Designed miniproteins, single chains. Designs and how they scored, part 17

Each design is a single chain, and the fold is of that chain. pLDDT is the mean over its residues in the fold that is shown.

## One batch from the design tools (miniprotein)

Design m563
Fold by ESMFold2-Fast:
Structure m563 (fold): chain A 55 residues (1-55)
Amino acid sequence: SSRQRALQLTSDAIRAIGDILDAKNEAEREKAQKELDKALQQIKDELARQQKAEE
């Protein structure tokens, strides 16, 4: 499940990058950037949880 969650979060990050590239105005770009930042933070958190489980 942890691996599947990490893959899902990676997909969310890729989607957010696409949204940034497709943004038609500054507000859409800022929204997409915030979604990317959230996805990257969630990926880091999930990797940290997996690392702790290996202890």
Scores: mean pLDDT 80

Design m564
Fold by ESMFold2-Fast:
Structure m564 (fold): chain A 82 residues (1-82)
Amino acid sequence: ERVEELLARLPEHVRRDVEAARRAIEEYPAVLEEAEKQDTPESATRYTAARLMLEAVPAILEARLRREGFSEEEIELLREAL
C-alpha cells in the first residue's frame, strides 16, 4: 500500500513527527467529544481550541514535509492517512 511504503521510506525524524501528528489527531477528537458533553462556557472554549488545533496539525505537518523536499502528492497521501 502506497502510504505504508512512503512511511517506511521516511527518515527517522520525519516519521517520528508524522507519528506525533497522528497521535494528536487521535487525541483531539476525544477531547472534542468530552467538551461537547459538558454544557458550560468553559467547555465551549475548550471545544473551539481543540478543533482549531486538530485543523492546524495537518497544515503544520504539510509545511514541514514540504521543507524536507516531499512532493505535493506524497504530502497529500500522508494528510489523508492521518
Scores: mean pLDDT 71

Design m565
Fold by ESMFold2-Fast:
Structure m565 (fold): chain A 91 residues (1-91)
Amino acid sequence: MKYRARIWDKKTKKVYEFEANSREELAEKVNELTGLDPEAVKRSVEIAEKLGIKKFTIDPVSGAIVEGASREKAEELAEQHGDYVIQVEFL
């Protein structure tokens, strides 16, 4: 399964967008850019896949899923939960 990730770095104002061909590749790239635990990212992806959630936001501190986040809601969460907004989509 393919994944697309969008990561907004609030400090640098940079947006990173990439595709990953595996859950492991996705988790490693998210960890490299944000420092988030790759095991937490993998757990959130597995939960989203089991629940049929096609697009979701990951909390940049806990790695937990934030359900139903639009871009605007994801931006609000980034202000409260750290320096990044992490959004993942199944392709």
Scores: mean pLDDT 77

Design m566
Fold by ESMFold2-Fast:
Structure m566 (fold): chain A 89 residues (1-89)
Amino acid sequence: EKEEEELAKKLESLKSVQKADEYFQKAADAYRAGDYEEAIKYLEEAIKATKEAIKEVSKDPKLAEVAVPGLEAQIELAQKMKEELEKKL
């Protein structure tokens, strides 16, 4: 349990992870406002930041094992959301 908390804190402390979360929040805000062009822009930035996060977590095998699957799933979700929003433009 404490080891899992330590890994979670390490993941959250990564600037690339923080950047990805920030861009996902901005994309969600733009989507709620009906600004699909802005939402697409932030989704692209979130995907880039999440790819950088995968590179950073991959430097630590223990962190990579717990974090990479979730980060890859976030990229897939963001790609699908971006494609659906692009169809609305």
Scores: mean pLDDT 80

Design m567
Fold by ESMFold2-Fast:
Structure m567 (fold): chain A 86 residues (1-86)
Amino acid sequence: MAAELIEAVRRAKERAIALLEQLVAAGLLSPEEAEEYKRRIEELAERAIAALEAGDLAAAEAALREMEALMQEVAALAQRRKAALE
């Protein structure tokens, strides 16, 4: 069970990083902004994995909620910048 959840967190991290790279390529995010978001995503994913390995589901859930909120913030920023280009 925990191993499957840990793998899901790793896949979510990889998808989030890929999205950041796509946003940089689209001109919606600077490389510096993408590196800062990548650092925060990696830190939150590591926190979630460590919590899952320790059996602390509440801590893992909190870290995943923070990562989700961060990705929603990134998506909102990208949408605002995209709208400005239309």
Scores: mean pLDDT 85

Design m568
Fold by ESMFold2-Fast:
Parts: C-alpha cells; structure tokens; sequence
Structure m568 (fold): chain A 70 residues (1-70)
C-alpha cells in the first residue's frame, strides 16, 4: 500500500482551494495528514470538511481512521 507524502498533502490543499466541494478530496487530505503523523492537522481538515459536508459518512469514516492512528 502506497503511503501519502508531503507533496500529496500540498497537491490536495491546492486542489481544495479550487474545488472545496469535493468530499473525497477532504477525506484523502485528512488520511494523508494522519499517515504523516500530523493528527492535529488531520482533525482540523475533517472539521473544515464537515462544515462543507455536515452529514458526510465518508468524513466520519476518515475521522475514525485518524482517531485509530492517534
């Protein structure tokens, strides 16, 4: 399984500036931060994504993944 890199985080952040309504990109950014051990940044990304998609099951699953990694 390929782990996310800091370059992946940068790419996802730039993508979300242009397309903030992509639910999957919010989830991938949170997972990428968690894979890098940046759990506080991952939690912040989930919080911001849930402001855009309040009822997102995908973001709730990503939050569970981050919590297990922490």
Amino acid sequence: MKKYTEEDVKALKEYLKKVPNNEMAWAFLAIAYADLGKYDEAEKVIEEGLKVFPDSLLLQIAAGYVKKKK
Scores: mean pLDDT 78

Design m569
Fold by ESMFold2-Fast:
Formats: structure tokens, sequence, C-alpha cells
Structure m569 (fold): chain A 55 residues (1-55)
């Protein structure tokens, strides 16, 4: 997948803490899928939520 979102430092740190993602400002489609699986929601819903915090 070619989709990448750049988020703020605060969002990156929170995602690292909550979902054990790499501590990176760049959120990949694979990261979005992992978050969606943990929250039992659609990948599209996670993407739209994170897009709100795009840097």
Amino acid sequence: MKIELEVTDEVAERLHYLFNLPKSKIITSEDIKKIAEELEVKEEDVYEALKKYEA
C-alpha cells in the first residue's frame, strides 16, 4: 500500500503507547490495519480519524 499519513508528535507517541507501533510520525496502511484490528473498527474509520490530526 502507498498511503502514508504524517501526524503530530503527540499523536505518534500516543499510538506507540496504545498499539505498540514504531514511534514514528509516518503512519502507514499497515499501521492503520493494526489499529483497526485492535479497536474492532473499519480501516477507513481509523484513516479518517487520523487524517484529522495530519501535520
Scores: mean pLDDT 75

Design m570
Fold by ESMFold2-Fast:
Order: structure tokens, then C-alpha cells, then sequence
Structure m570 (fold): chain A 78 residues (1-78)
């Protein structure tokens, strides 16, 4: 079975750009997660990254659900 990598980018209401990536195994376990925030402070970027990295080792029903959880975590940390 193949691992799946998913990336999503969006523009936030403040004009900053959030990009999130996750790598999920065949069982739905998050192997890697990262976040980048263009137009944010270094502290905001560090918080977004830490938030998505906290999902590593968690299992989701689909790679798409894992990516959505990572996007939600990054936004909540900003």
C-alpha cells in the first residue's frame, strides 16, 4: 500500500497565506505534518507548525480528514 501526501493552501481573512501538508499511511496514521504561513509573524508560524506536528501519530478515517484536521489546528493556533 502507498502512503499519501496531501497539501492545501488558502488565504486567511488577514491576507496571510496558510499552506499545510500531511503524509498519511494506509491505516490513516499521520506520519508527517507541516505548516507554513506567509505574511505572519515568526511566533505565528511557529505556533501553526507546532499545532499540525501535534497530529503526528494520530489516526484518521481518511487522508482528507487528516488534512482538514491539520488545517483546523493551524488556523486555531494563529
Amino acid sequence: ARERGLIREETLPDGSRLRVAVVVDENGKVLLADAWVEGATPEQQARARAAVESLVGKTFKSPEEALQAAMDAARAAL
Scores: mean pLDDT 83

Design m571
Fold by ESMFold2-Fast:
Structure m571 (fold): chain A 98 residues (1-98)
Amino acid sequence: MKLEEVEKESLKATMESLLNVDSPEEIEKRRQEIINKYKQALVDQGMDQSVVDQQIRDNLDKSRILRQMSRNGASVDDILQKAKELDVPVIEVSEEEL
């Protein structure tokens, strides 16, 4: 079972939502939908749901940091380096051409 795919999908959805200036409530709603979808699949297989929830949350928080760096004028290289330090999926950051 690979939590990386769950993390990538969650991060991508959050990035798209934030760039469209969605309300915090809409962003939270989409995040919960992704979490619930994958938790349900993992419940059937006996996976640790708290680990999945924590990874999704951490990825969303880390993505926010990277996006804030971009808005402050950080270079793409600096953002990618920070993404590696924070252990977030780099490919999701690159999809927005940060």
Scores: mean pLDDT 59

Design m572
Fold by ESMFold2-Fast:
Order: C-alpha cells, then structure tokens, then sequence
Structure m572 (fold): chain A 74 residues (1-74)
C-alpha cells in the first residue's frame, strides 16, 4: 500500500479564513498524491476544525503552534 502523509500547521493567531486556506492547501496536496477522496471522508468541516483549534489554544496558550498530521493508506 502507498502511504501519504498530510501535515497542517496552525498559528495561534489564525483566523477562520486562514484555517480554511490551510485545509484547502492540505486537500490539494492529498489530491496530488491520489488521496483526495480519503481526505474528504476523514477531515472535519472548517467550523469543526476551527472550534477544535480554539479549544486547544485556550489550553496551550497564545504562543502555541498546532501541528496536525494525518496518514492515508492507499
């Protein structure tokens, strides 16, 4: 099987629009490697992802940089 690793990095001051742009870029990278449909099945909505980021930043503090890694097996 082919392994595709997608990484999304979110700055602590990221807006919802910046998170949308990061998710769009990650989806494009996944599609480039043949994992676009798999990405669409597992990735949360922008609103769900944004809420999760805000929750983590509330715990970790304003200097935190969040790194999300997802591995697709094709």
Amino acid sequence: MKEVKITIVIAPDATRAEIQARLDAARAEAEKHGAGEEFDKVMPSVDEFYAGVQRLLAILGPDAVLRFVHVFEL
Scores: mean pLDDT 77

Design m573
Fold by ESMFold2-Fast:
Structure m573 (fold): chain A 63 residues (1-63)
Amino acid sequence: GKRVELTALKDLGPSTPSVLGMKKGEKVEATILKEYEDGMAEVETEEYGRRLVGLDLVEVKEL
């Protein structure tokens, strides 16, 4: 997977066991493991482990 920095474009709520939560402007380093046709991605984070995130809700910067 690609190492990336994810920056939230809006408040995404709290993290759940399935979905990554972020505050607007928060940055999280992750590895993209899989991208889905609906614009969701499975990401591995150091803090939360594997979570889903909507790619339309975040800015993605390759590290």
Scores: mean pLDDT 79

Design m574
Fold by ESMFold2-Fast:
Structure m574 (fold): chain A 62 residues (1-62)
Amino acid sequence: SAADRARFDAGALARYDELLARYADRFSEQELLAMLLSADTDRSGVVTAAEVDRVEAALDRL
């Protein structure tokens, strides 16, 4: 959602949008967002490029 997207920094948001577009046929936005929030173990309030990389790894694990 828009509120969740507001937690991303500019670089992470761009990478997330690319990931979402690429995997939209395989995973829902809700699933991808849940993975990102789960990967944000630091819970700094900002999702970084490193967290997006963790989501990509998590997608491979599914």
Scores: mean pLDDT 68

Design m575
Fold by ESMFold2-Fast:
Structure m575 (fold): chain A 60 residues (1-60)
Amino acid sequence: MKLLILARDTPEAIARAEALKAELEAQGHEVEVVVTRSPEETIAAYEQARAAGFDGAVTV
């Protein structure tokens, strides 16, 4: 599946996103990580991912 990880602009959130990406890619998923600075950027990234054909999104 094609999955999106939306991470807050903090070192802790980015580290969690990278760990989750590695785990999901090991399971055969295609994963993209996007760092967002606001709830509005998170919503915009989610809508863009839906338009681009992503199968799901996770927020960390």
Scores: mean pLDDT 81

Design m576
Fold by ESMFold2-Fast:
Structure m576 (fold): chain A 65 residues (1-65)
Amino acid sequence: MELEKAIEEARKKLDEAEAQGADPATVRRYRTLIDYAEAHLPTLTPEQRKAWLEELKDAIAELES
């Protein structure tokens, strides 16, 4: 999965979780994570992109649970 696609999927899952009444603190935490990844996307090295991809995959899995 590409990092850009992972960001898109994470935002979709976050919006779904928020709509389903997820805890506001949890929503804020994941939104901050996703926003940080997106904001820094143009400056990330290939190694940093891989690290962020793993973080976002973990976030997506948690939001789907």
Scores: mean pLDDT 79

Design m577
Fold by ESMFold2-Fast:
Structure m577 (fold): chain A 80 residues (1-80)
Amino acid sequence: STPAELLEANRAALEEARANASTLPPSVQRQLELTLRALAGDPRALEELRAYLREHADAAEAERGEAELEPAIAALRAAA
């Protein structure tokens, strides 16, 4: 798979999840919204997503998520 194919697959999966988000808890809906906004290039959404992960995950999970989030978004932007 190319980076462009991976980006498209990930975006399609997130959009499908968002389309079904009305059946999910509000906290999960917010996380999906922030993730999609961050992928679209909103730097504020990236900051809010990191803060949300720290608030709603244990410290080890928050550290891993934060460490993976920025490189993943940078890779997706580089593939665009």
Scores: mean pLDDT 65

Design m578
Fold by ESMFold2-Fast:
Order: sequence, then C-alpha cells, then structure tokens
Structure m578 (fold): chain A 61 residues (1-61)
Amino acid sequence: SAGEGALAGAREALRLAEAGEAPRGAVSIGGMSLKEAEEHGINPEAIELARRAIELARERV
C-alpha cells in the first residue's frame, strides 16, 4: 500500500542518515514535504522516521 511504501522508504532514509550516507535535505516521503505528507494522511510513523532522518542529516553539517 502507499502507507507501507512510505514507511519502508522512511525507514531506509533513517538508516542511511544514521550511517551518514543520506544527503542533507534530500529526505522526503514520495516527493512530498513532511507537511504535505501529514495533510495527505500518510502513516504518522513514516512521517516521524522521515523527520528524524532529516534532523540527523542536518546535524552532520
């Protein structure tokens, strides 16, 4: 499902960010911003994981 795909993508993005491999600011959910994803009812767990990945990527700078 779209929600499961978003969750899997967010988990992968978090894993890459934790490994220091995710590019700064490149994390998104299906090309959507976190606000857009929230407005479209994307799984809250996926949004939280994507937000964490973005924060980790930013902290590397």
Scores: mean pLDDT 61

Design m579
Fold by ESMFold2-Fast:
Structure m579 (fold): chain A 75 residues (1-75)
Amino acid sequence: MTLNEEIIRLIREGVEELKKLGASDAEIQKFVDDVYKAMVEASKKATTIEEALQRSLEAVRKKMDEYIEKAKKKK
């Protein structure tokens, strides 16, 4: 599995987890948008392609954690 494939898998898993937690379509769209923006910002600070992919992976994980915690707090 490439690092790029892992990033795509994580985003898919995050969307599915948010759906299971009852997140609205609007919240899921905002999650995807925020993940994309976080990946772009992480990549800007990288000096190599490998570093850009690693920082992007970390940014995706962080956004997933933030959105899952937010969804868990909503009833």
Scores: mean pLDDT 77

Design m580
Fold by ESMFold2-Fast:
Structure m580 (fold): chain A 82 residues (1-82)
Amino acid sequence: GEYVLTIVVEGEEGKDKAGEVLGEKLGESGGEVIGLEAKYLSETVTEYKITISNISKEDAEEIAKELSKLEGVLSASVEEAK
């Protein structure tokens, strides 16, 4: 299926850590990034909306959960793509 991962990160460290974990988890699941939107909420806070294809609901939810545990990640959530 297709899912939209919304992640809010603070600073360069938060962005780097989130990207590292996302890449690792996508490699494990076979999920593919087919869309990326960035919204700059402030000078230090960015919201990413990442559309992922070829991924199960369980894997998408696990990715969001693991990202939400990271230092510099303010929030991470997943929803089914429209």
Scores: mean pLDDT 84

Design m581
Fold by ESMFold2-Fast:
Structure m581 (fold): chain A 68 residues (1-68)
Amino acid sequence: EEISPEELERRRAEFAEAMLANRDLILKLGTEEINRLSKSSSLQDEAQAQQRSLDALQALLDAILAER
């Protein structure tokens, strides 16, 4: 919104490095949370939404890794 293109690029680079540094932990915690949510019938839709988010994050991490 009011973020300069240069500042946005810096934030993206810093975020990408943080994600790569914590890739295994992020994927592990995401999977564990999805498994926990899927055991509750009231949270089934949330579990599905988080699975899609985890799949998108995995694809993003793979794309960042391929750029290196």
Scores: mean pLDDT 72

Design m582
Fold by ESMFold2-Fast:
Structure m582 (fold): chain A 96 residues (1-96)
Amino acid sequence: HMSEKDTIYLVAVTVRHTLLRARERVRDDEEVVRELDELIEDVDRAIELIKEGKYEEAKKLLIETVRRALDLLRGIPGLDTEIALLERALAELEKV
């Protein structure tokens, strides 16, 4: 059984890795890469909030970031695995 803090941190790390994988798959689309870089920056900000003990702010930012990522990636073929991982991350965040 993981604590709420450990769950939020693990989800943040998982989301970050998933966005990096998506970025590699879409590397030829400069606009999508730019949007993914901004989403990765928002995840890094959420990780810093977690380190500061600001779990509610981190959770809110992660939920917003994952929702924006899902909206972006659902329009792109070949990202089914990344989309599924982000949907699971969102479900875990909504439980805590």
Scores: mean pLDDT 87

Design m583
Fold by ESMFold2-Fast:
Structure m583 (fold): chain A 74 residues (1-74)
Amino acid sequence: MSNEEKFKELYEEAQKLLDELAKAIQEKAPKSELEKIINEGEKVVKEMEKVATPETRKELVSLRGQLQLAKKEV
């Protein structure tokens, strides 16, 4: 599997976690549940950093920014 293909799989996983986080916030889930989702997202971002290419770097930066904003809301 290429680094680009692996990055795309991790990107899709990160998007699903962000959607799950948004839903949990809307449903007023406990802070512990929100923190768990954020921690899972940070692990995915860390794995993406290992397979990021110059072409995919912008998507990684965007995801990192979204997670940092979410951490301020929790």
Scores: mean pLDDT 79

Design m584
Fold by ESMFold2-Fast:
Structure m584 (fold): chain A 93 residues (1-93)
Amino acid sequence: SMASLQQQIAQLRAQYDAIRASNPNDFNTQRQVLFQAARAAVQAQDYASAVDFFSQIRRIAIDNNAPQTIIDNIDTLIDLARNQDGDAVLASL
């Protein structure tokens, strides 16, 4: 249900904030939680939140010198979410 997805998004946001506070350099876990939050946001058709979560993942990727191919893949996810193409986003995750 949409209510269940919104609750899941709120829980994942809280989990992300907790990880950032306790383990600021655990970028892999932060990235995983943000991808889960983005997936839930897309399923809830909350594309604004999905764009925000993917933008945070993009920032983590840049700060950690990820290959350009990874950054380009995240940019594709951001563009699909901005276009509200939820099925294409979920297929690309």
Scores: mean pLDDT 88

Design m585
Fold by ESMFold2-Fast:
Structure m585 (fold): chain A 70 residues (1-70)
Amino acid sequence: DEATRAIGDAVRSLLEAARKGPLTAEQALELAKSILPPDVKVTAEEVGDTVRLTIENPATGQRLEVELPR
């Protein structure tokens, strides 16, 4: 499934970027959207000292939550 592979690629890219420096919710969302197909829903929220992303594939019902340090 192309969407499942893209989700994996997006998570990897987000973790690599966060390792190099803290990301804002806007930066994390923009990076994820650049990799993910338009059918995949992504939201990003700043929660204290972290950025929480929720990635949801409506075609498969797959949902993933990722927390990135700030």
Scores: mean pLDDT 77

Design m586
Fold by ESMFold2-Fast:
Structure m586 (fold): chain A 66 residues (1-66)
Amino acid sequence: KSAAEAGRGGAAGAAASGTGAAGKTMDYEVFLAAQSEGNEEGAKAALEGAKAGTAEDGRKGAYQAS
C-alpha cells in the first residue's frame, strides 16, 4: 500500500501534469472502449496512434473508425 502511494505520487503526478504518460493512459482507455464496442478496426487504429506516441492520434483513430 505504501509502495503504491509512493509510485502514485511520482508517476501519477507526472501523468496529471500532461506529459506523454498521461496521453498514453487515455489512449489505452480509448482502445478498451473501442474493443468493448466490438470495433476491432477502431481498437487497432487506437493502438497504431499510440505507437506514434500521441494519445490524440490514438483517440482519433478509434473515433474515426467507429
Scores: mean pLDDT 52

Design m587
Fold by ESMFold2-Fast:
Structure m587 (fold): chain A 68 residues (1-68)
Amino acid sequence: MLSGEEAFDRFVDLVVEMQAAKLSPEEQIARLEAFAAEVLPRLSPGTQRMLEQLVAEYLEAAAQRAAA
């Protein structure tokens, strides 16, 4: 089972890397969704809830860039 601390660290690193690399909004969404699908099922319910909320916020930001 994946630890919450490791999952959050991986998530933050992914977001920073995507933004620094100037990935397309579509690719950012795909990567965030793939990350969530892989990581969230491996977390405890409490940690999953917190990380899911954080992922949703970044997905929304990427979707806004795609829609703008």
Scores: mean pLDDT 78

Design m588
Fold by ESMFold2-Fast:
Structure m588 (fold): chain A 97 residues (1-97)
Amino acid sequence: SLLSRYFRPSEKVLELLRSMGETKEVYTLGEIQGLFVKYLEDKGLADLSVSPDYYDLSDDELGEILGVDSIDASDSVGLTELLVKGILEQGGEEVES
């Protein structure tokens, strides 16, 4: 599955992960997804007027990296597709395990 595949994140994604204390060069997509959700929770970006899984990224660096104004963490398919796009479009790559 996509969540088990290894990726070398783009420089912008890697810089965001470094800001969280991460030191690896290669991550599974599932690890990146979990780290992004942790980032959103740690920054308090949840829009509770919509749902506990809805995050407003209109003024956040992650929104610029992914090219979106919001994330619905309950939409696992849409979130996975968005992460792959964000990782690859800015110089990231899938790597052989």
Scores: mean pLDDT 76

Design m589
Fold by ESMFold2-Fast:
Structure m589 (fold): chain A 61 residues (1-61)
Amino acid sequence: SIEEGIKYYELGMQYYKDKDYERAAEYFQKAYDILSKVNPNHFYAKLAEQLAKIAKSKLLE
């Protein structure tokens, strides 16, 4: 579960680097959903939540 959440976080980062902010937001949200169920205070859960919001803000220009 943690490993799967980190995998989605890494996919989100790849899409973010490619400026595919829609897919980045999607995968960061998936990472947050998985990691926060394990531990809401997990470092990657908090980071994924914030990065999902940042990626979404990029879509609003």
Scores: mean pLDDT 83

Design m590
Fold by ESMFold2-Fast:
Formats: structure tokens, sequence, C-alpha cells
Structure m590 (fold): chain A 75 residues (1-75)
């Protein structure tokens, strides 16, 4: 758990949003709620308490949308 959060933070600091997107997708697939919550907080600045798989899917989708916007801004 700790290693994945560290990898996520390093990817965000380096603006490696492809790695961030991969980690978010893996967190959703593995139901790693803590990693997904941390990613949401780091990317959007908001906290979330998902209560269902649907909530987790929406959180992952919001993170991926935010990442896509950041990638467009880096052009």
Amino acid sequence: MEEKIKELKEAIENKDYKTVARLVFEAYQEKDYELLKEAYKLITGKEVEPTSDEDMRKVAEEILKAINEKIKELK
C-alpha cells in the first residue's frame, strides 16, 4: 500500500499523468479504496468517502478526466 501511494505522489510531482492514470485504473480494478481516495485528493484537492463500487468508478472517472485536462494544458 505505502509503495503504491509513494509511486502515485512521484508520478504527480513529475507530471507523469499516464502513470497516474494507470495507477488509478489498477486501484479501481483491485478495489484499493485508499489509493483511489489519495489519488482523488492529490489530483482534485477534494476528499471523498466512496460507499459503493459505483462511487469508486465515478471517482476513478473524475480523476481520469482531470488528468486529461492537465495533459491538454501541458501542450
Scores: mean pLDDT 77

Design m591
Fold by ESMFold2-Fast:
Structure m591 (fold): chain A 81 residues (1-81)
Amino acid sequence: MSEEQQRRTLALLKALLRHAVAERASPAAMRNLAKFILEQAKGLSEEQREELIAHMESLLPEFSPEVAAIVRETIAEIRAL
């Protein structure tokens, strides 16, 4: 993946996460989004994965406890890449 494609992918993932907050995403919707995020994160550099994780951590207080648990699990899976 090119650097420009990686930047656009990161921007898209950040936007989808903000949209999930705005729409008050259900646990089921967040699990589907988490699978998509994890697959896309495989194509990101280590630095871009760290930026994505920081963004996800910044949004944790905006989610319900159940959705926040899914997001925390997804952060751990991205860190394991």
Scores: mean pLDDT 87

Design m592
Fold by ESMFold2-Fast:
Structure m592 (fold): chain A 83 residues (1-83)
Amino acid sequence: MTKKEKVLEAAERAEKEEVPGLSRLDIFLLHLMEYEDPDFDRERALKLTPQELFNEFRKRLLPEYQDKSVREIFEGLKKKYLE
């Protein structure tokens, strides 16, 4: 599976999946983190607040996304991998 296919799959799953307390963007970030880190613990991530989850994602995608909002990260990743 290509990097573009994984980002598309994560985005499609985020649109279909509902998790109490998480936005569509948070769910997208969870699926994307599973792709970027094969040792990613989803159960542990679900215990984080949306802000903590966002901060962990920003730390792992150094350096270009550390100063970006969740929406800007989502749009940037879509542009980079789906275009």
Scores: mean pLDDT 66

Design m593
Fold by ESMFold2-Fast:
Parts: sequence; structure tokens; C-alpha cells
Structure m593 (fold): chain A 86 residues (1-86)
Amino acid sequence: MSREELEAEVLRTLGDMVAVLAGIAEVKGDKQTAEELKQKAIDLYARAYELLGLDPETARQLAEQHANEVFERGKKIYEEKLKELE
């Protein structure tokens, strides 16, 4: 792996964590925190895609798609966990 590929992998991992937390916040009804965390995840993914050689506009579009996918996954995980504990 190149150094840039490694840095991009770390940024994607951080983006995944933040996007999952955003999804959890949304299910909890904290819409402001969910929106703020989702935007942070988008920024992390966009930076990762730029490091992989994508232009800023394409990187942002893919970052938004990726953040939305992981955000929805985070929501689902937390909703399923709540059903088990109720």
C-alpha cells in the first residue's frame, strides 16, 4: 500500500465510525447531533477519496453516498438492538 492509500483507509475507517454514530443519534431523536456527525463523516470520506486521486467534486458526491449508506446501516443496527432490549 502507498502512504496515501493507508491514510485514505484510516480516514474511511473514521468516517464509518462517525456515520454509525450519526445514525444512532438520529434514532435517539437528536437530529442536530445526527446532522453534525453526518457532515463530519462526509468530510472524512471526501478527504479519503481526494487522497486516492479523485477530484474534489466527485470525491464529495461519493462521500455523500457512502455516508448515507453507513448512516442508514447505523440506524438499523441501533433500532434492532432497541427491539431486543425493550
Scores: mean pLDDT 86

Design m594
Fold by ESMFold2-Fast:
Structure m594 (fold): chain A 82 residues (1-82)
Amino acid sequence: AAREAAIAQAEANIAHYQKGLDEATKKSEEYRAKYQALKDAGQGDSPEAKRLENLAKGYEGLAKSLQKNIDKYQAELDALRA
């Protein structure tokens, strides 16, 4: 009962953070693609290009934080199943 509840909670937490990771990854790729398009147009040093690069880096940072949370709950899940 208690162990099964803890396993279910860890799985729910992993699923929640995985959804956030997928969205953050998608947003980082979207902003990287927009930045690359500006570079290809010779506008890589423009203020707009720098803004898009900063947005991409922001979402990349968010993705790393979300991955750390997934890793933490995965370790908890593995310990509960050991």
Scores: mean pLDDT 88

Design m595
Fold by ESMFold2-Fast:
Structure m595 (fold): chain A 80 residues (1-80)
Amino acid sequence: MEKEKENLRKEAEKYRDSAEGLEVGLQEITKQLENAAKKAYEKDPEKAKEIQSRLNTAKEGYQKRIDELRKKAEELEKKA
């Protein structure tokens, strides 16, 4: 019984680590794309809008995945 609970906790940690990694990645991508959009705006406002749309799509996709991973981790932790 204890070994099974330990395995569930370790698996939950892996899901949490994956979610944290995606969150850090999203923060870095957000910073880079926001900077790119600001620089593009002066020369090509259409390009700036395109970059902003890509950022919004990426944020939605990453946040969904992060939420899924965190929910899975919580479910495993409750079973442990």
Scores: mean pLDDT 82

Design m596
Fold by ESMFold2-Fast:
Structure m596 (fold): chain A 87 residues (1-87)
Amino acid sequence: DSAARDKAIADLDARIAAANATINQANLLINLSNSDLHMAGMIKQTDSSAGDSVESEANSRLDSANKTLSDATAEKNAATAAKNALL
């Protein structure tokens, strides 16, 4: 049934699009966290306590964003493979 296959492809395209949006958001958070880590290093030159606080928050955000990126990349790869199997 070509209609069922077309629906399955459309659903997989939606999953790929959602995964791409999550990847983009995770990359923005990674870039923000890396900028904050650079700033924390600069702050530590004059105030180690303030720099440590920024670094701790940035590292926590970086860890979460890296996990989100990994999970979303796996989802995109799975959806892409499933779509390719239907073509």
Scores: mean pLDDT 91

Design m597
Fold by ESMFold2-Fast:
Structure m597 (fold): chain A 75 residues (1-75)
Amino acid sequence: MAEKEVLELVREGRFHEAGGLITEHKLPEIYYKLIRAAAYARVGDYKKAEELIREIEKEDPELAELTKEIIEELK
C-alpha cells in the first residue's frame, strides 16, 4: 500500500521520495505533515516536530503515534 511505502521511506530519511509518493498517489495532506515533522526532528528542531505531531493527533491519533515511533528510529 502507498501509505506503508511512504512510512518506510520516512523511516529511512528519504523525505523527498516519500513526498513524491504522496503526490503521485494523491494521499491525504496529513502525510505531508508527517514528513515535515520527521524532517524537523532530523535537523534537531523538536519543538516544530512536536507542534506538527499535535496537529496530526487532532486528525489521526494512530498516525501521530506512528510519527513519534519513526522520529525515535531516525535518532
Scores: mean pLDDT 83

Design m598
Fold by ESMFold2-Fast:
Structure m598 (fold): chain A 69 residues (1-69)
Amino acid sequence: SALLDEIRAALAKHFDEETTAFIMEQIERVLADPSRATLEAARAALRAHLDEAQVVIAEIAIQEGLKAA
């Protein structure tokens, strides 16, 4: 997906490959199953892996990727 490729590229500017892959896995999980339960699980996983500053950076990078696609 061109959209997912642009989001991954934006995240890779701010995070290492492992963290970028983890964030992308959560995004892909929500896209495959856009249920409330999956969204809440993805949010919990991101909060457990990222600190507050990293969450803000990830949100900005995702928005940059969406604009580029």
Scores: mean pLDDT 81

Design m599
Fold by ESMFold2-Fast:
Structure m599 (fold): chain A 110 residues (1-110)
Amino acid sequence: NDLTIAAEHLRKAAEDLSDRESLEKAIDYIERAAKELNDEQALRNVEKARELLEDGTLENNEKALDYLVSALLQLLAKQQELGKTDHKALQILLEMISGKKVTVSKPLKS
C-alpha cells in the first residue's frame, strides 16, 4: 500500500507545487518501497528529489515531483516483475501524467 499512498501524495503535490508536506510524504513512502524492493535507481531518484526540496522553489518542487514520479514508475515495474502490482497506484500515476485530473496552480515554463 506504500505506492498507493505515495501516488496520492504526488497527485496532491501536482495540484499545488507549494505543498512540500505532500512531496516529503511521497519521498518517505517511495524510499521505503525502494528499499524493500532493492531498487537503486528509484533510491537515486528519491535522493535527487530530496536535494531539490531543500531549495524550496516552485521550479525545484516540480523537478522533485518529476523524479518521484520516475521512482514510482520504476517501483511499479519492479513489482510487476515480481508478480505483484499496485493497480491503484498505477491508475493515480497515469491520471497525473495524462494531465486529465491534475491542475497545477503555477505551472513552470521554460
Scores: mean pLDDT 76

